# Designs tried in a protein design run: designed miniproteins, single chains, continued (5). Part 42

Each design is a single chain, and the fold is of that chain. pLDDT is the mean over its residues in the fold that is shown.

## One batch from the design tools (miniprotein)

Design m17536
Fold by ESMFold2-Fast:
Structure m17536 (fold): chain A 112 residues (1-112)
Amino acid sequence: MELIEEAVRALRAGDYDKAVELFEKASKELPGLAGYFYRLAAEIVRDEYKENPAEARHAAMTFLAAAKLAEQGAPVDEIIDLLEATLNSDGVKLSEKIRKKLEEGIAAARAA
């Protein structure tokens, strides 16, 4: 999906307002887990990028990868493993808000 590639480019370029806009648009166009994960990515970038840019970008990229797996019909366990790997990463200090969004994503995947 061209929208997602544009959103990833915006995020990497530091255009966070554009990245949020594109993630929100993708969340409305895609049903189920994929749309939900794009919504969580948008919320993380919007709420956390100013305070925790590296952690927010890492979590947002994880949700983009999870959304792509959901679109491809990957097993729910693979999606959960990806989200849990980011949540439990020793190299990244996750804020409480980012941690909560990852936990929300895992719960949604388990309920699917």
Scores: mean pLDDT 80

Design m17537
Fold by ESMFold2-Fast:
Formats: structure tokens, C-alpha cells, sequence
Structure m17537 (fold): chain A 56 residues (1-56)
């Protein structure tokens, strides 16, 4: 799936907020259900968030 850099940044910020209340697995499910992302795309965004210092 093709995400713009701005859309990607918005998802990463959302993951930072969600990480306070949800597990990594729950956030992946939310990205797939609400964002329409594939499991692979959601996993890639979660890995990027972890690289940026988000604990999930």
C-alpha cells in the first residue's frame, strides 16, 4: 500500500499514543481494521515506531 510521508508520520504519532494503553498486537489489529493496512504494513510501522523509541 502507498502511504504519503505525511500519512506515515500521522500513523507513527497515533502508535505513540496508543502504546500507552494497548499492546503491540492490539495496535497491529487496530492499524489493519481502521487503517486498512495489511499485516505486513502494520508490522513495518510498528517496527519503525520501536526504532524511534516507542515502547510497545
Amino acid sequence: MELSEEEREKYLKAIEVLAKSFSREQIKQLLMREGGLSEEEAEELLEEAEKRGVKI
Scores: mean pLDDT 79

Design m17538
Fold by ESMFold2-Fast:
Structure m17538 (fold): chain A 61 residues (1-61)
Amino acid sequence: MSLEERLRELLRRANTVTDPEAATQVLAHLIEAQEHLRKGDLEAAEQHLREAERILDEAEA
């Protein structure tokens, strides 16, 4: 899966989160990931996507 595909998947998951704190943190990381992708900073984008995924996994558990 590309980083862009991963970002779209995580955005879809974020829309289903009912915890407002978790949703806010996930969206902040996804916004940062999108900005880094636009700048071509793939490493920073991937780090933000991984953090968003971690928060989503914890919120969904």
Scores: mean pLDDT 82

Design m17539
Fold by ESMFold2-Fast:
Structure m17539 (fold): chain A 65 residues (1-65)
Amino acid sequence: MEKYEELLEAIKNGDDEKAKELIKELVPKVSDETAERLIEELKKNIEKLTVEKIEGVLDNLKDIA
């Protein structure tokens, strides 16, 4: 929960390095390429981005991994 909020803030602030690190902590087996792609996708909807949306995206990644 806490890390999803930190990830939201990092994405909104454009802190790609921090966002990538948080994604790798939440999904340990994610590649750098996948994490960077997720950050780009989340940025596309930054105006409507919420903790719930981030959680859903990362949970989807865990389910397919």
Scores: mean pLDDT 77

Design m17540
Fold by ESMFold2-Fast:
Structure m17540 (fold): chain A 87 residues (1-87)
Amino acid sequence: NRTQAEMATAIGNYYLKQGKYDKAIEYYQRAIELDPNFARAWENLGETYLKMGKYDQALDYYQKAIDLAPDNQRARRNVDIVKEKLA
């Protein structure tokens, strides 16, 4: 489950790097279906929505990543960035 979630997340990262946000989201959602506790997939969904300018959705996904991995400093910084964009 976790290994398959990691593979799906890696494919999502490949598409995110290409700016193919719909494909990235598809694979990150697949990763979450395979392992809902895989914080990295939630974080990468947050990053994808942030890049799309969908700040409310980005915030929700980053908060899930932080709930699963409280020591994730990248997700915490990105929450602050999203909150600044919403202000």
Scores: mean pLDDT 86

Design m17541
Fold by ESMFold2-Fast:
Structure m17541 (fold): chain A 65 residues (1-65)
Amino acid sequence: MLIITAVAIKDYKAKKKEEISLKKGDKVEITEILDAEWVRAKNLKTGEEGIVPKSVLEVEKVEVL
C-alpha cells in the first residue's frame, strides 16, 4: 500500500461534486494517483474524500506499507 502525505499550498474550491475543497495548510493523504493533473485524496482535517489537482499540493512524505 502506498501512502503519500501532502499539504495544500493554496486554497482550492471544489468545482464538481467528486472534488473536495482545501484550505492552505490542510494536510491530505493521497490514496490514488489518477493522472498527471489529478489525485484522489482525503483531507485529514475535515475527513472529506475526493479528487483535487496536484498543483495545489506539496508532497511531505511517501510511505510504502
Scores: mean pLDDT 80

Design m17542
Fold by ESMFold2-Fast:
Structure m17542 (fold): chain A 77 residues (1-77)
Amino acid sequence: MEEVEKVYKEMKEIADGAAAALGNVYGPEFGERFREEALKAIEKYKKLSPEEMKDNFEVEFGRIASRLAREARAAAA
């Protein structure tokens, strides 16, 4: 129980930081899109074991960030 809540808080902080970083680099629209998609991913995996939650969140956040970064670069080109 405690470990699950700890992973949830850590992933939410990582998502908030990543959203702010994306917003600063590519614009607030991309930061907000990351935040929305990351929060959906956190809720989706909240019922898994702590280890599975962390692994799935890190993979999902990476995919969301990479996709949004590619879209932002394509829009700038």
Scores: mean pLDDT 75

Design m17543
Fold by ESMFold2-Fast:
Structure m17543 (fold): chain A 79 residues (1-79)
Amino acid sequence: AVPALTPREAAVLKAAVLLQPASVAEIARAAGVSPATVRRELARLEARGYVEVEERDGLLTVRLKRPHEVGEELARLEA
């Protein structure tokens, strides 16, 4: 099983997926965290195999590698 997402990881991931293509600042504002936290949490999620992150012209695009598991985890944390 994929490791469970923390509420902060879930907030950053949800904001990145819903707003894409979006700047780190836009994702940070939506998730309620700093831009540095967005980059750190996305890097950890990518290292865990949840996502693939691409940056072009300061805009981030996030591709879910395990969309079913991510969707269930996000629903669980927001229920």
Scores: mean pLDDT 76

Design m17544
Fold by ESMFold2-Fast:
Structure m17544 (fold): chain A 67 residues (1-67)
Amino acid sequence: APPELVFPEAPASQLATWNPAAVDAFRRGLEALAAGDYETARQHFEEALKIDPSFEDARAALAALDA
């Protein structure tokens, strides 16, 4: 069944995934972006999509990095 999960954090509450591994990978991508490491950010966002291919937030982040 499609999971419904509410995250307590404001930024996490918009994430379209219930999988904690996908959330972890996405968070690591955001941390890499904050550090200016676009290569590492890209790898983490790809990992999040491998874990949950329906994770729109990770897909959007990858598209932004490629543009």
Scores: mean pLDDT 70

Design m17546
Fold by ESMFold2-Fast:
Structure m17546 (fold): chain A 89 residues (1-89)
Amino acid sequence: PLTPEQKELNKIASIFQRAVENLDDVEVLEESIDELQKLLENTNNPELQEMIKKLIEVLQELLELVKSGELTEEKKQELVHKMMQILLS
């Protein structure tokens, strides 16, 4: 059976995967941020709290760039790489 931490991490990974598959979709990015904020409010694990906060920051930057029309392929790759590094830390 999965530990509570592993279940939470799997939920975070699922949200990340959906966001990465829909990086140009404002509604999906806003929903992903909302889901991560709800997870942050309900978790007591400080490592998971830090991970979720960092992912929210990257997704918010991505959302702002999509809304402004300033999201380049280079910046998209940079932000996806940052999110992957957060999840693997």
Scores: mean pLDDT 84

Design m17547
Fold by ESMFold2-Fast:
Formats: C-alpha cells, structure tokens, sequence
Structure m17547 (fold): chain A 68 residues (1-68)
C-alpha cells in the first residue's frame, strides 16, 4: 500500500541520516557519504517507491547533508 511505502521511505531516510552523521563524525570522505546515499536510492527503488517519492527522499537527504 502507499502508506506502507511511505513508512518504508521514512525508515530508510532516518537510518541513512544516522549513518551519514556517524560517518561525518569519523571523518569519512565525500565519496563514502555519496556511496551511502546511492545505496539508499537503490533500496528505495527496490522497495517499489514511485520516482516522485524517491526523488523527494533523495532531495531531503542532500539538503540534510548540506546543513551538517
């Protein structure tokens, strides 16, 4: 259902933000952060999210990283 996909998107977004924060604290490279975001993108696609919902999550992650 749409509600289940939205919940999955929110869960993946939260986990990805937490992983990125840990990586930044450890001095990880921009490439390592990009790889985490790319992995999340493919996971969202695999879970069957619409292109519009995937784009929304990716945009939110990019904006989140820029504010850190």
Amino acid sequence: SMEELEKKAEELLKKTKEEIEKLIKQGASDDEIENVMLRTYFELVKEGLSPELVQKVVKELVEYVKKL
Scores: mean pLDDT 82

Design m17548
Fold by ESMFold2-Fast:
Structure m17548 (fold): chain A 92 residues (1-92)
Amino acid sequence: EKKKEFEELKKELERLGEEILRRARELAAAGASVEEIERAIEELARRAEEKAKRAAELAKELGDEEAFEELHKLVGELQRELARIFEEAEAA
């Protein structure tokens, strides 16, 4: 079912988001520049974007506003945490 596919994509996005943040934090702690961090996570970010796009398509097909809001919240949280890490890297 499309709802099950959405939930699976959401879990995959959560996992990728955790991996992106972990790698970004490790590199920032090691003194990497924002540009170096961006390059290091580029492939993971691309994969996350592809999964987010598919999940958004499924939420739209389901007419499920709640699912769409959950997805936006998840992506927004990832973006905010990543921005904080970039600010720390610039300051370090």
Scores: mean pLDDT 83

Design m17549
Fold by ESMFold2-Fast:
Structure m17549 (fold): chain A 78 residues (1-78)
Amino acid sequence: DEIEELVKRAIEAAEKGDFTTAANLSTALGILSVAYDIEAEMAEKAGAPPEVVESLRKKAEDYRKGFLEIQKVVEEVK
C-alpha cells in the first residue's frame, strides 16, 4: 500500500528526529488528497458513474487520513 509505506517512512523519520522529512511526506499526502478531491468533483460534473466518483473520494480520504496521522505524530513528539 503506497499510502501505508509513506506514512511508515514519515513516522520512522520523526522517531529519528528528522521532522523535516516527516513534514515533507505529510505535505505530499495532503497535496494528493486535494488532487483526488478535485478529480472526484470534475468526474461528478462530467456525469461519471457514482461508483467512480465514490472511488476517487475514498482515495482522497485515505490520503487525508495519512496526512493527519503523520501530522499528529510530528506535533506530539516535537
Scores: mean pLDDT 82

Design m17550
Fold by ESMFold2-Fast:
Structure m17550 (fold): chain A 64 residues (1-64)
Amino acid sequence: PSPLEQRIYQAVLLAHRLRRLGKVDEATEVLRLVNEASLALADGDEDRAQQLVDRALELADKAL
């Protein structure tokens, strides 16, 4: 898979970890950003997808 697809997958895994830790609001926001990134990637907007994934991963890292 592409590096961007791999990073989207990583963000999904981190969101599930956040949910298990009881950080439901943070997990929900990470998944929202990931869903937006996946839509942007499907539309061919790699720059937007990259920005959304970066935000999702930063949010997950700060919340862990």
Scores: mean pLDDT 87

Design m17551
Fold by ESMFold2-Fast:
Structure m17551 (fold): chain A 81 residues (1-81)
Amino acid sequence: SLVDELQALIDRLEAATTPEERVAVVEELLALLISASTDPKKRANLEAFRAEVRAHAADERAVASLAGALRGQARELVKSL
């Protein structure tokens, strides 16, 4: 289910110890959220977020901050499903 897939990615993101691991999980989580979104504005915002993650992929602190924000959004979505 979408809930199980989201929870698995949230757990992987929490377990990630390197910026490379965080970027990989964030990319998978964003791809899932974009594919599940029916709202064009929400989809556009998620794609803009993905571009920002890619622009900062080498910045460990920026990646950690962006990953934390996305994890929070994913947890809220899981609660609503």
Scores: mean pLDDT 84

Design m17553
Fold by ESMFold2-Fast:
Order: structure tokens, then sequence, then C-alpha cells
Structure m17553 (fold): chain A 67 residues (1-67)
């Protein structure tokens, strides 16, 4: 049902936010090491995941409106 779908999407959201935290730590390390190429790669990956999170948040909001 809708409540089960909502719970699944909330868990996916939490997993993605935890992944971003890990990538932000790696980005900090890359910047500290002067690894500009790695830093740019990580920044692009973080941006992609933030877009995925925004999409997922909108899907969660739409499901909540149906409950």
Amino acid sequence: GLKEELRKKILELIALELRIIGLELELERARAAGDEERARELEREIERLREEIEKLRKEIEELEKKL
C-alpha cells in the first residue's frame, strides 16, 4: 500500500543522504591532499546524488498527499 511505498522511499532517502556524507568526507580529504581531479570527480558525484535526493523528496511529498 501507499504507507509501505512511503516507508521504502524514506529508507532510500536516508541511504542516499548517508552516501553523500561519506562522499563529502572523501572530498575534504581530496582537497586537503591537493588532488584537484579527484575533488572535481567527487563534486560531480555529490551533485548527481543531490539531484536524485530532490527527485525522491518530491515523490515522498506526492505519496504523503495521497495518504
Scores: mean pLDDT 87

Design m17554
Fold by ESMFold2-Fast:
Structure m17554 (fold): chain A 66 residues (1-66)
Amino acid sequence: MTNEDKVKEIIEELREEGKEDLAKTIEDSVKTHGADAETAELMKLRTEKRYEAIDALLERHRRELE
């Protein structure tokens, strides 16, 4: 698969887990940086080690919007 396909797979996986905001963050990152080396590295780090940190950032951002 291309990096673009891998990103789509990750986004779909996150949405299935109910992490819509996290999926949106990854999607926005792809639009900004492209589905290349930078995004591929994010995909490698999307595992549980990064999920908690990203989720915390999204939670703070949501509270700010509310």
Scores: mean pLDDT 62

Design m17555
Fold by ESMFold2-Fast:
Structure m17555 (fold): chain A 74 residues (1-74)
Amino acid sequence: MEEELRRRALEALARAVEAVRAGDFEAALAAEEELIRAIRAIEDPEVRRELLAEAVAAARAAREAGERLAALAE
């Protein structure tokens, strides 16, 4: 179970990174939500901490991209 959750989290992280690079904010948010949900189900605090740090980095990148897009839309 734990190993499958870790695998799902890593797959979600990869999708989030790809979506951010593509500027697809909806896809990035969906992948990030999936990643966070998988991380919450993991009991190992070390694994959770590592994956959460990656998720936070992805979330920050997505928000920064969204802010720039909103500014351009004005």
Scores: mean pLDDT 70

Design m17556
Fold by ESMFold2-Fast:
Structure m17556 (fold): chain A 90 residues (1-90)
Amino acid sequence: MAPVVRRVEARVPLPLDEERAAEVARRLERRATEAVRAVPGVLDARVEARAEGSTVVVRGEIVAESEEAARAAGAAFADVVAREVAAAVA
């Protein structure tokens, strides 16, 4: 079976200054990479996050052994982004 490649992106406007947005971007990159790589059937994952002013952009490329694993990894990515954003604006 050929590996499945899935690309994911989230753009999150935050009511934070640029310095705080950069901190959130660094945390998101690390935690999203860890969460996606922890999904069974993920063969490789690359996640990058950057702050564009007060907007955080998170982009990932996931290589999975199956479409099911790719879907699970995408869900894990979305969950991490949602949790970190909620924590940042609390």
Scores: mean pLDDT 83

Design m17557
Fold by ESMFold2-Fast:
Structure m17557 (fold): chain A 92 residues (1-92)
Amino acid sequence: GLEELLAEAREALREAVELLKQVGKDPEAVARAVGAVIAAMGAVFEAELAIRLLEEGRISEEEALERARAALEAARAAVEAAKEALELSKKA
């Protein structure tokens, strides 16, 4: 449910922050790691907003789940891009 999506968004944020700690001076790796943190923060905020709007009766459960899931998918894609950029920076 929404609480599980929120927990997964928080895990994506933790992973993004750990990637950012590992980047050196490579501008591509830095940009992708920062982008992953921003996307993951967005996913956490979207899940928290979806929970609030559902509790207030302003959106349906289906709409709340769709919004939270879409933001989490975007965050996970950004984290994977950051991982790839970090690995490429180590091979250059």
Scores: mean pLDDT 88

Design m17559
Fold by ESMFold2-Fast:
Structure m17559 (fold): chain A 78 residues (1-78)
Amino acid sequence: KAEEHLAKARELLAKDPTSQEALDHLIEAAREAVLAGDYGLAADAYEQAAEIYEKRGEFELAEYLRRAAEAARAKAEA
């Protein structure tokens, strides 16, 4: 479930703020949230994933995920 992936990512990020395992869980959470129609949760997951890429200096991937989060947020508010 998307919420379980978010909880696991949060736990991993407390130990390592650039964790690849946390990033993978965030992407899975976003995907599952989109499939469930929970665009707010998807936006939150994309925003957290973008922050990890930003901390790694992977700015193009961070920008891509920030745009995905904005699109998901717009759908949540529509």
Scores: mean pLDDT 83

Design m17560
Fold by ESMFold2-Fast:
Parts: C-alpha cells; structure tokens; sequence
Structure m17560 (fold): chain A 68 residues (1-68)
C-alpha cells in the first residue's frame, strides 16, 4: 500500500516534469494525428508513457489518437 503510493507519486512527478520539459511532444502528437501519421503518433505516445514510467498511459493515448 505505502510502497505503491510512493511509486505512483514518483511516476506522477516524472510525468509532470517530462510534460514541462517536452511540451512539443504533445504538439507533435497532435500534428501527427492531423496529418494521419498514426505510426509517429503511437511512437510518441509510447515514449511519453515509458518516460513517465506509466505504461498504463499507452492504451489511453492510443485510444485518443484513434479518435482523431
């Protein structure tokens, strides 16, 4: 329980830090979706999820790209 909470907190901090440092990744993901470059968009989503140490984000990001 406590260890899991600490792990989630760390993942959250890393995610926030990555989003602050790499705002262009979100923009590129949007551009890839607009141009229909789904492969690039999925690759960017995978990198974000991996960098944030949260692979659970990958399915959500994939669904978002598919909606676009």
Amino acid sequence: AEAERRELERAREIKERILELEPDISERMREAAETGDRELALELARILAEAAEREELLPELEAEIERL
Scores: mean pLDDT 61

Design m17561
Fold by ESMFold2-Fast:
Structure m17561 (fold): chain A 55 residues (1-55)
Amino acid sequence: SMAEEIVDERRREGYKQLSQEELDELLATYKKALEQHPDDERVRRDLEILEEAKK
């Protein structure tokens, strides 16, 4: 949806502004959340965006 596209874009831009340490903290948090809720598409997408920002 349009709202999800806006969220994805804001996440992408926000993550690129974070330090490596902050990105690592978020990565650990999202990975743990995905372990608890493996079918959570929002968390999975955020994790993918975060991994790309960390590159």
Scores: mean pLDDT 77

Design m17562
Fold by ESMFold2-Fast:
Structure m17562 (fold): chain A 93 residues (1-93)
Amino acid sequence: LTVRLSEPVAIEGAGTVLLGATVLDENGNVVDSAIVLLDGAGNTAVMTATPGRYELRVEPAGETRYALTVALRDENGRVLAESEPVVVELPVV
């Protein structure tokens, strides 16, 4: 399993960005997907059909920047795969 993050897309007027998370199997087939939301305060949310499977890790990378990593967990909380970190720039509110 691999987790891939899309490029960040700003939501107009909201001070928030969207990233797509895609889960691929060993053959490169898409087996799950989620939408990750990140705001200017470092708060995260995930929109997914599989609640509890995604762990979001956010680290400050500057005054308006965060490094976001997404991990996929199994039913027992074991990490199956992690994305490469994506650095996101957000306007201060």
Scores: mean pLDDT 76

Design m17563
Fold by ESMFold2-Fast:
Structure m17563 (fold): chain A 85 residues (1-85)
Amino acid sequence: LVDEYDAALMASPDRIVELPPEIQAQLEAIRKKIDETIEKNKDKPVEFIGKELSKLIQKEATGFLVPFLATAYAEEKIMELKKKK
C-alpha cells in the first residue's frame, strides 16, 4: 500500500525510486564527498565542518533539487556530530 511504500522510503533514503537516476547518481556522489570532507575534518570544530560542507555543495551541486537534498544530508551529518560531542 501507499502507506507502506512511504514508510519504506523514509526508512531507506537510498531507495528514493521517485528521483531520476541522474539525480540519484549526483546525490550519491555528493554524499560521498560530504562523508570524505567530514572524515578529513573530524578533528575540527563542527562550525568549520559545516562551512566546508556548504562550500562543497555550492561547488559540486547544480540545479535546484540536488543542492536542496545534499544540504539536508549535510545538516543530518552535522547534527550527528553535535550529538556525539
Scores: mean pLDDT 69

Design m17564
Fold by ESMFold2-Fast:
Structure m17564 (fold): chain A 94 residues (1-94)
Amino acid sequence: MEAAEIFREAARRVEELARESEDEAAREALLTAAELLREAAEALEAGDVRRATALAVAAALLLIGAALDSEDEAARRLLEEALRIVVEAMKRAE
């Protein structure tokens, strides 16, 4: 699997988690993280590995911040699963 495809699949999975969220703040964080992952995939296709890494790290940090601010257990679980997806994508893309 090409690194760009890994990040596009991660973005799709995070968007699916956003559709499951009843919490508006969590949904917005998940959708923003998915957008950052799509931009990371585009950066990889352009050969800009540094930009792709920065965007993926930004997505992870956004999800961590949203999870820490969330008082909704269901929302927090979705944000934590999204963070796991981002970290696994970064490891697979190397």
Scores: mean pLDDT 86

Design m17565
Fold by ESMFold2-Fast:
Structure m17565 (fold): chain A 68 residues (1-68)
Amino acid sequence: MILAAIQEAIDAAPISPEVKAAVLKALEDTPDLEQALAAARAAMIAGGVSEEQADAVVARIREAIERA
């Protein structure tokens, strides 16, 4: 359930396919949800996404997980 919700949130995010792949890998490599979201945010920033946009995407991923 959680993995499917994460994939849906990433697919809906207005970011490049390369950054989406980096976010998914960060989430998969990190077993703790809060640390996974922090790693996903860091991956977006490293990929050139603004802090405001990265925070918005992380919020969407969190909301999708809570909805699942």
Scores: mean pLDDT 75

Design m17566
Fold by ESMFold2-Fast:
Structure m17566 (fold): chain A 86 residues (1-86)
Amino acid sequence: SLPSDAEIKAAVAEILLALGNLFAKRGDYETAIEYYKKAIELAREAGDLPLVAEAYRNLSKVYEMQGKTDEAEKYRKKAEELEKEA
């Protein structure tokens, strides 16, 4: 059978997360942030909360690398909230 819309969204979100990780490793933090945000949107639509939490953790780390401490703290807390319910 054909994949569901949720399965397709989860798969695309995983690819976007991987691309965000690649750009973060290169020090391209602005591009990494854009990919992580896109991954979060699709992962939420797919109901893949573990993937949302992972993307929030990675987004927090990238904001920390940029010295954006308030944004880093915000996304760290969002990830912790999701991880507590798992």
Scores: mean pLDDT 88

Design m17567
Fold by ESMFold2-Fast:
Structure m17567 (fold): chain A 65 residues (1-65)
Amino acid sequence: MEKSPIEKAVEEAAKKYGVPLEELGSGRTSDKVREAVKAIAEKLGLPTSDELTPELVRALVEARK
């Protein structure tokens, strides 16, 4: 199975911050989820404006697969 760098970054951030992949895509607001999302964006070289882009949301869904 192919794991893209995006999928790996999402999985590692989820484990690092103890946040399930499901919660990263659900829009749940907590300190851990926010930190995990920011870390993923930084690893992917995306602008960190504390808001998820449609591209990042798509990557989170794909990583869940």
Scores: mean pLDDT 59

Design m17568
Fold by ESMFold2-Fast:
Structure m17568 (fold): chain A 100 residues (1-100)
Amino acid sequence: SLEEVLKEAEKLSVEEANELLRKHVSPENIKMAKEFEDIVENSETREEAVQRITEKIKNAAESIIAVGVLLARDYREKGKEEEAELLILKGMIQAEILRG
């Protein structure tokens, strides 16, 4: 199950967890994460990014992906690219679980 995949990922290094989780993310959630990342990159402030993302969110699953993308920006600003990807991947998997 996807819940078991997330539990297994917690035991791995960040890089190994990313490799595992990439195999279980849907194309729809990848597209959504990319759209939110594009909004973050094209927004002058965090507040602007949050407002623009909120206008696109249609359900709770999408909000989980959005939170992951927003938190990932902070890790990228610190040069922690693998940790940033892990947050987004975990968000996408959690969104799949929430949808059923």
Scores: mean pLDDT 86

Design m17569
Fold by ESMFold2-Fast:
Structure m17569 (fold): chain A 61 residues (1-61)
Amino acid sequence: MIPTQEDVDRALERLREHLRKVHNLPLQTPEEARAYLGALSAANRAKGEGAPGFGRWKTPS
């Protein structure tokens, strides 16, 4: 089943709390958290470190 907007918003809020706790970031909106993740992923790829997304939030596959 397709998740509701409420479920998506809650997931983004959980992500915001995780980012705040792990990185001490003053993220207060889901949009801010989403933008930060996009920038972080792009920066890791630009560095060419062979580990897209630091690996802290992504399991090795």
Scores: mean pLDDT 59

Design m17570
Fold by ESMFold2-Fast:
Structure m17570 (fold): chain A 69 residues (1-69)
Amino acid sequence: AEDDILKGVEALHEGKYEEAVKYFENAIKKDPNHPGLANVYRALAIAYEKLGKKEEAEKYQKKSDELNP
């Protein structure tokens, strides 16, 4: 899970937003109770926003806010 999160963050920094989404989704699937889950949802929101997928971005931002109010 941590390895997938790190690769997702690297993909975000490189502008590989679709690849970042895949890494973050894989991290959630491997460890849905990860202590960094709120940050993973926030990163997904950023990636989806960069891809122009506003609805998905808002969905994951809300999930992040619910875990880290």
Scores: mean pLDDT 80

Design m17571
Fold by ESMFold2-Fast:
Structure m17571 (fold): chain A 78 residues (1-78)
Amino acid sequence: VREEVEEALERIEKGVFFGDLELVEEGLRRLLELAPRLSAEERREVVERLRAAAEFARHYGYDEIAEALLRAAEELER
C-alpha cells in the first residue's frame, strides 16, 4: 500500500504542478480506493500533503484542483 499511496500522491502533485485537473482526479480516486487500507498515521500524512497541494493550486489560480483536493482531504479525515 505504501508504494501505491506514494504513486497516487506523486500523480496528484504532478497534476497540480501542470494544472491538470484530470490527472489530479485520477490520483485522488486511487487514494480514496486505498483509504480503507491506510493506518490513522498514514491518513494524517496524506491529508497534510493534500492540503499543502491545495494551497499550491490556489496560489497558481487552479481553483477547481484546490477544491477537489480539499474535498478528498475532508473525506479521508472521516
Scores: mean pLDDT 84

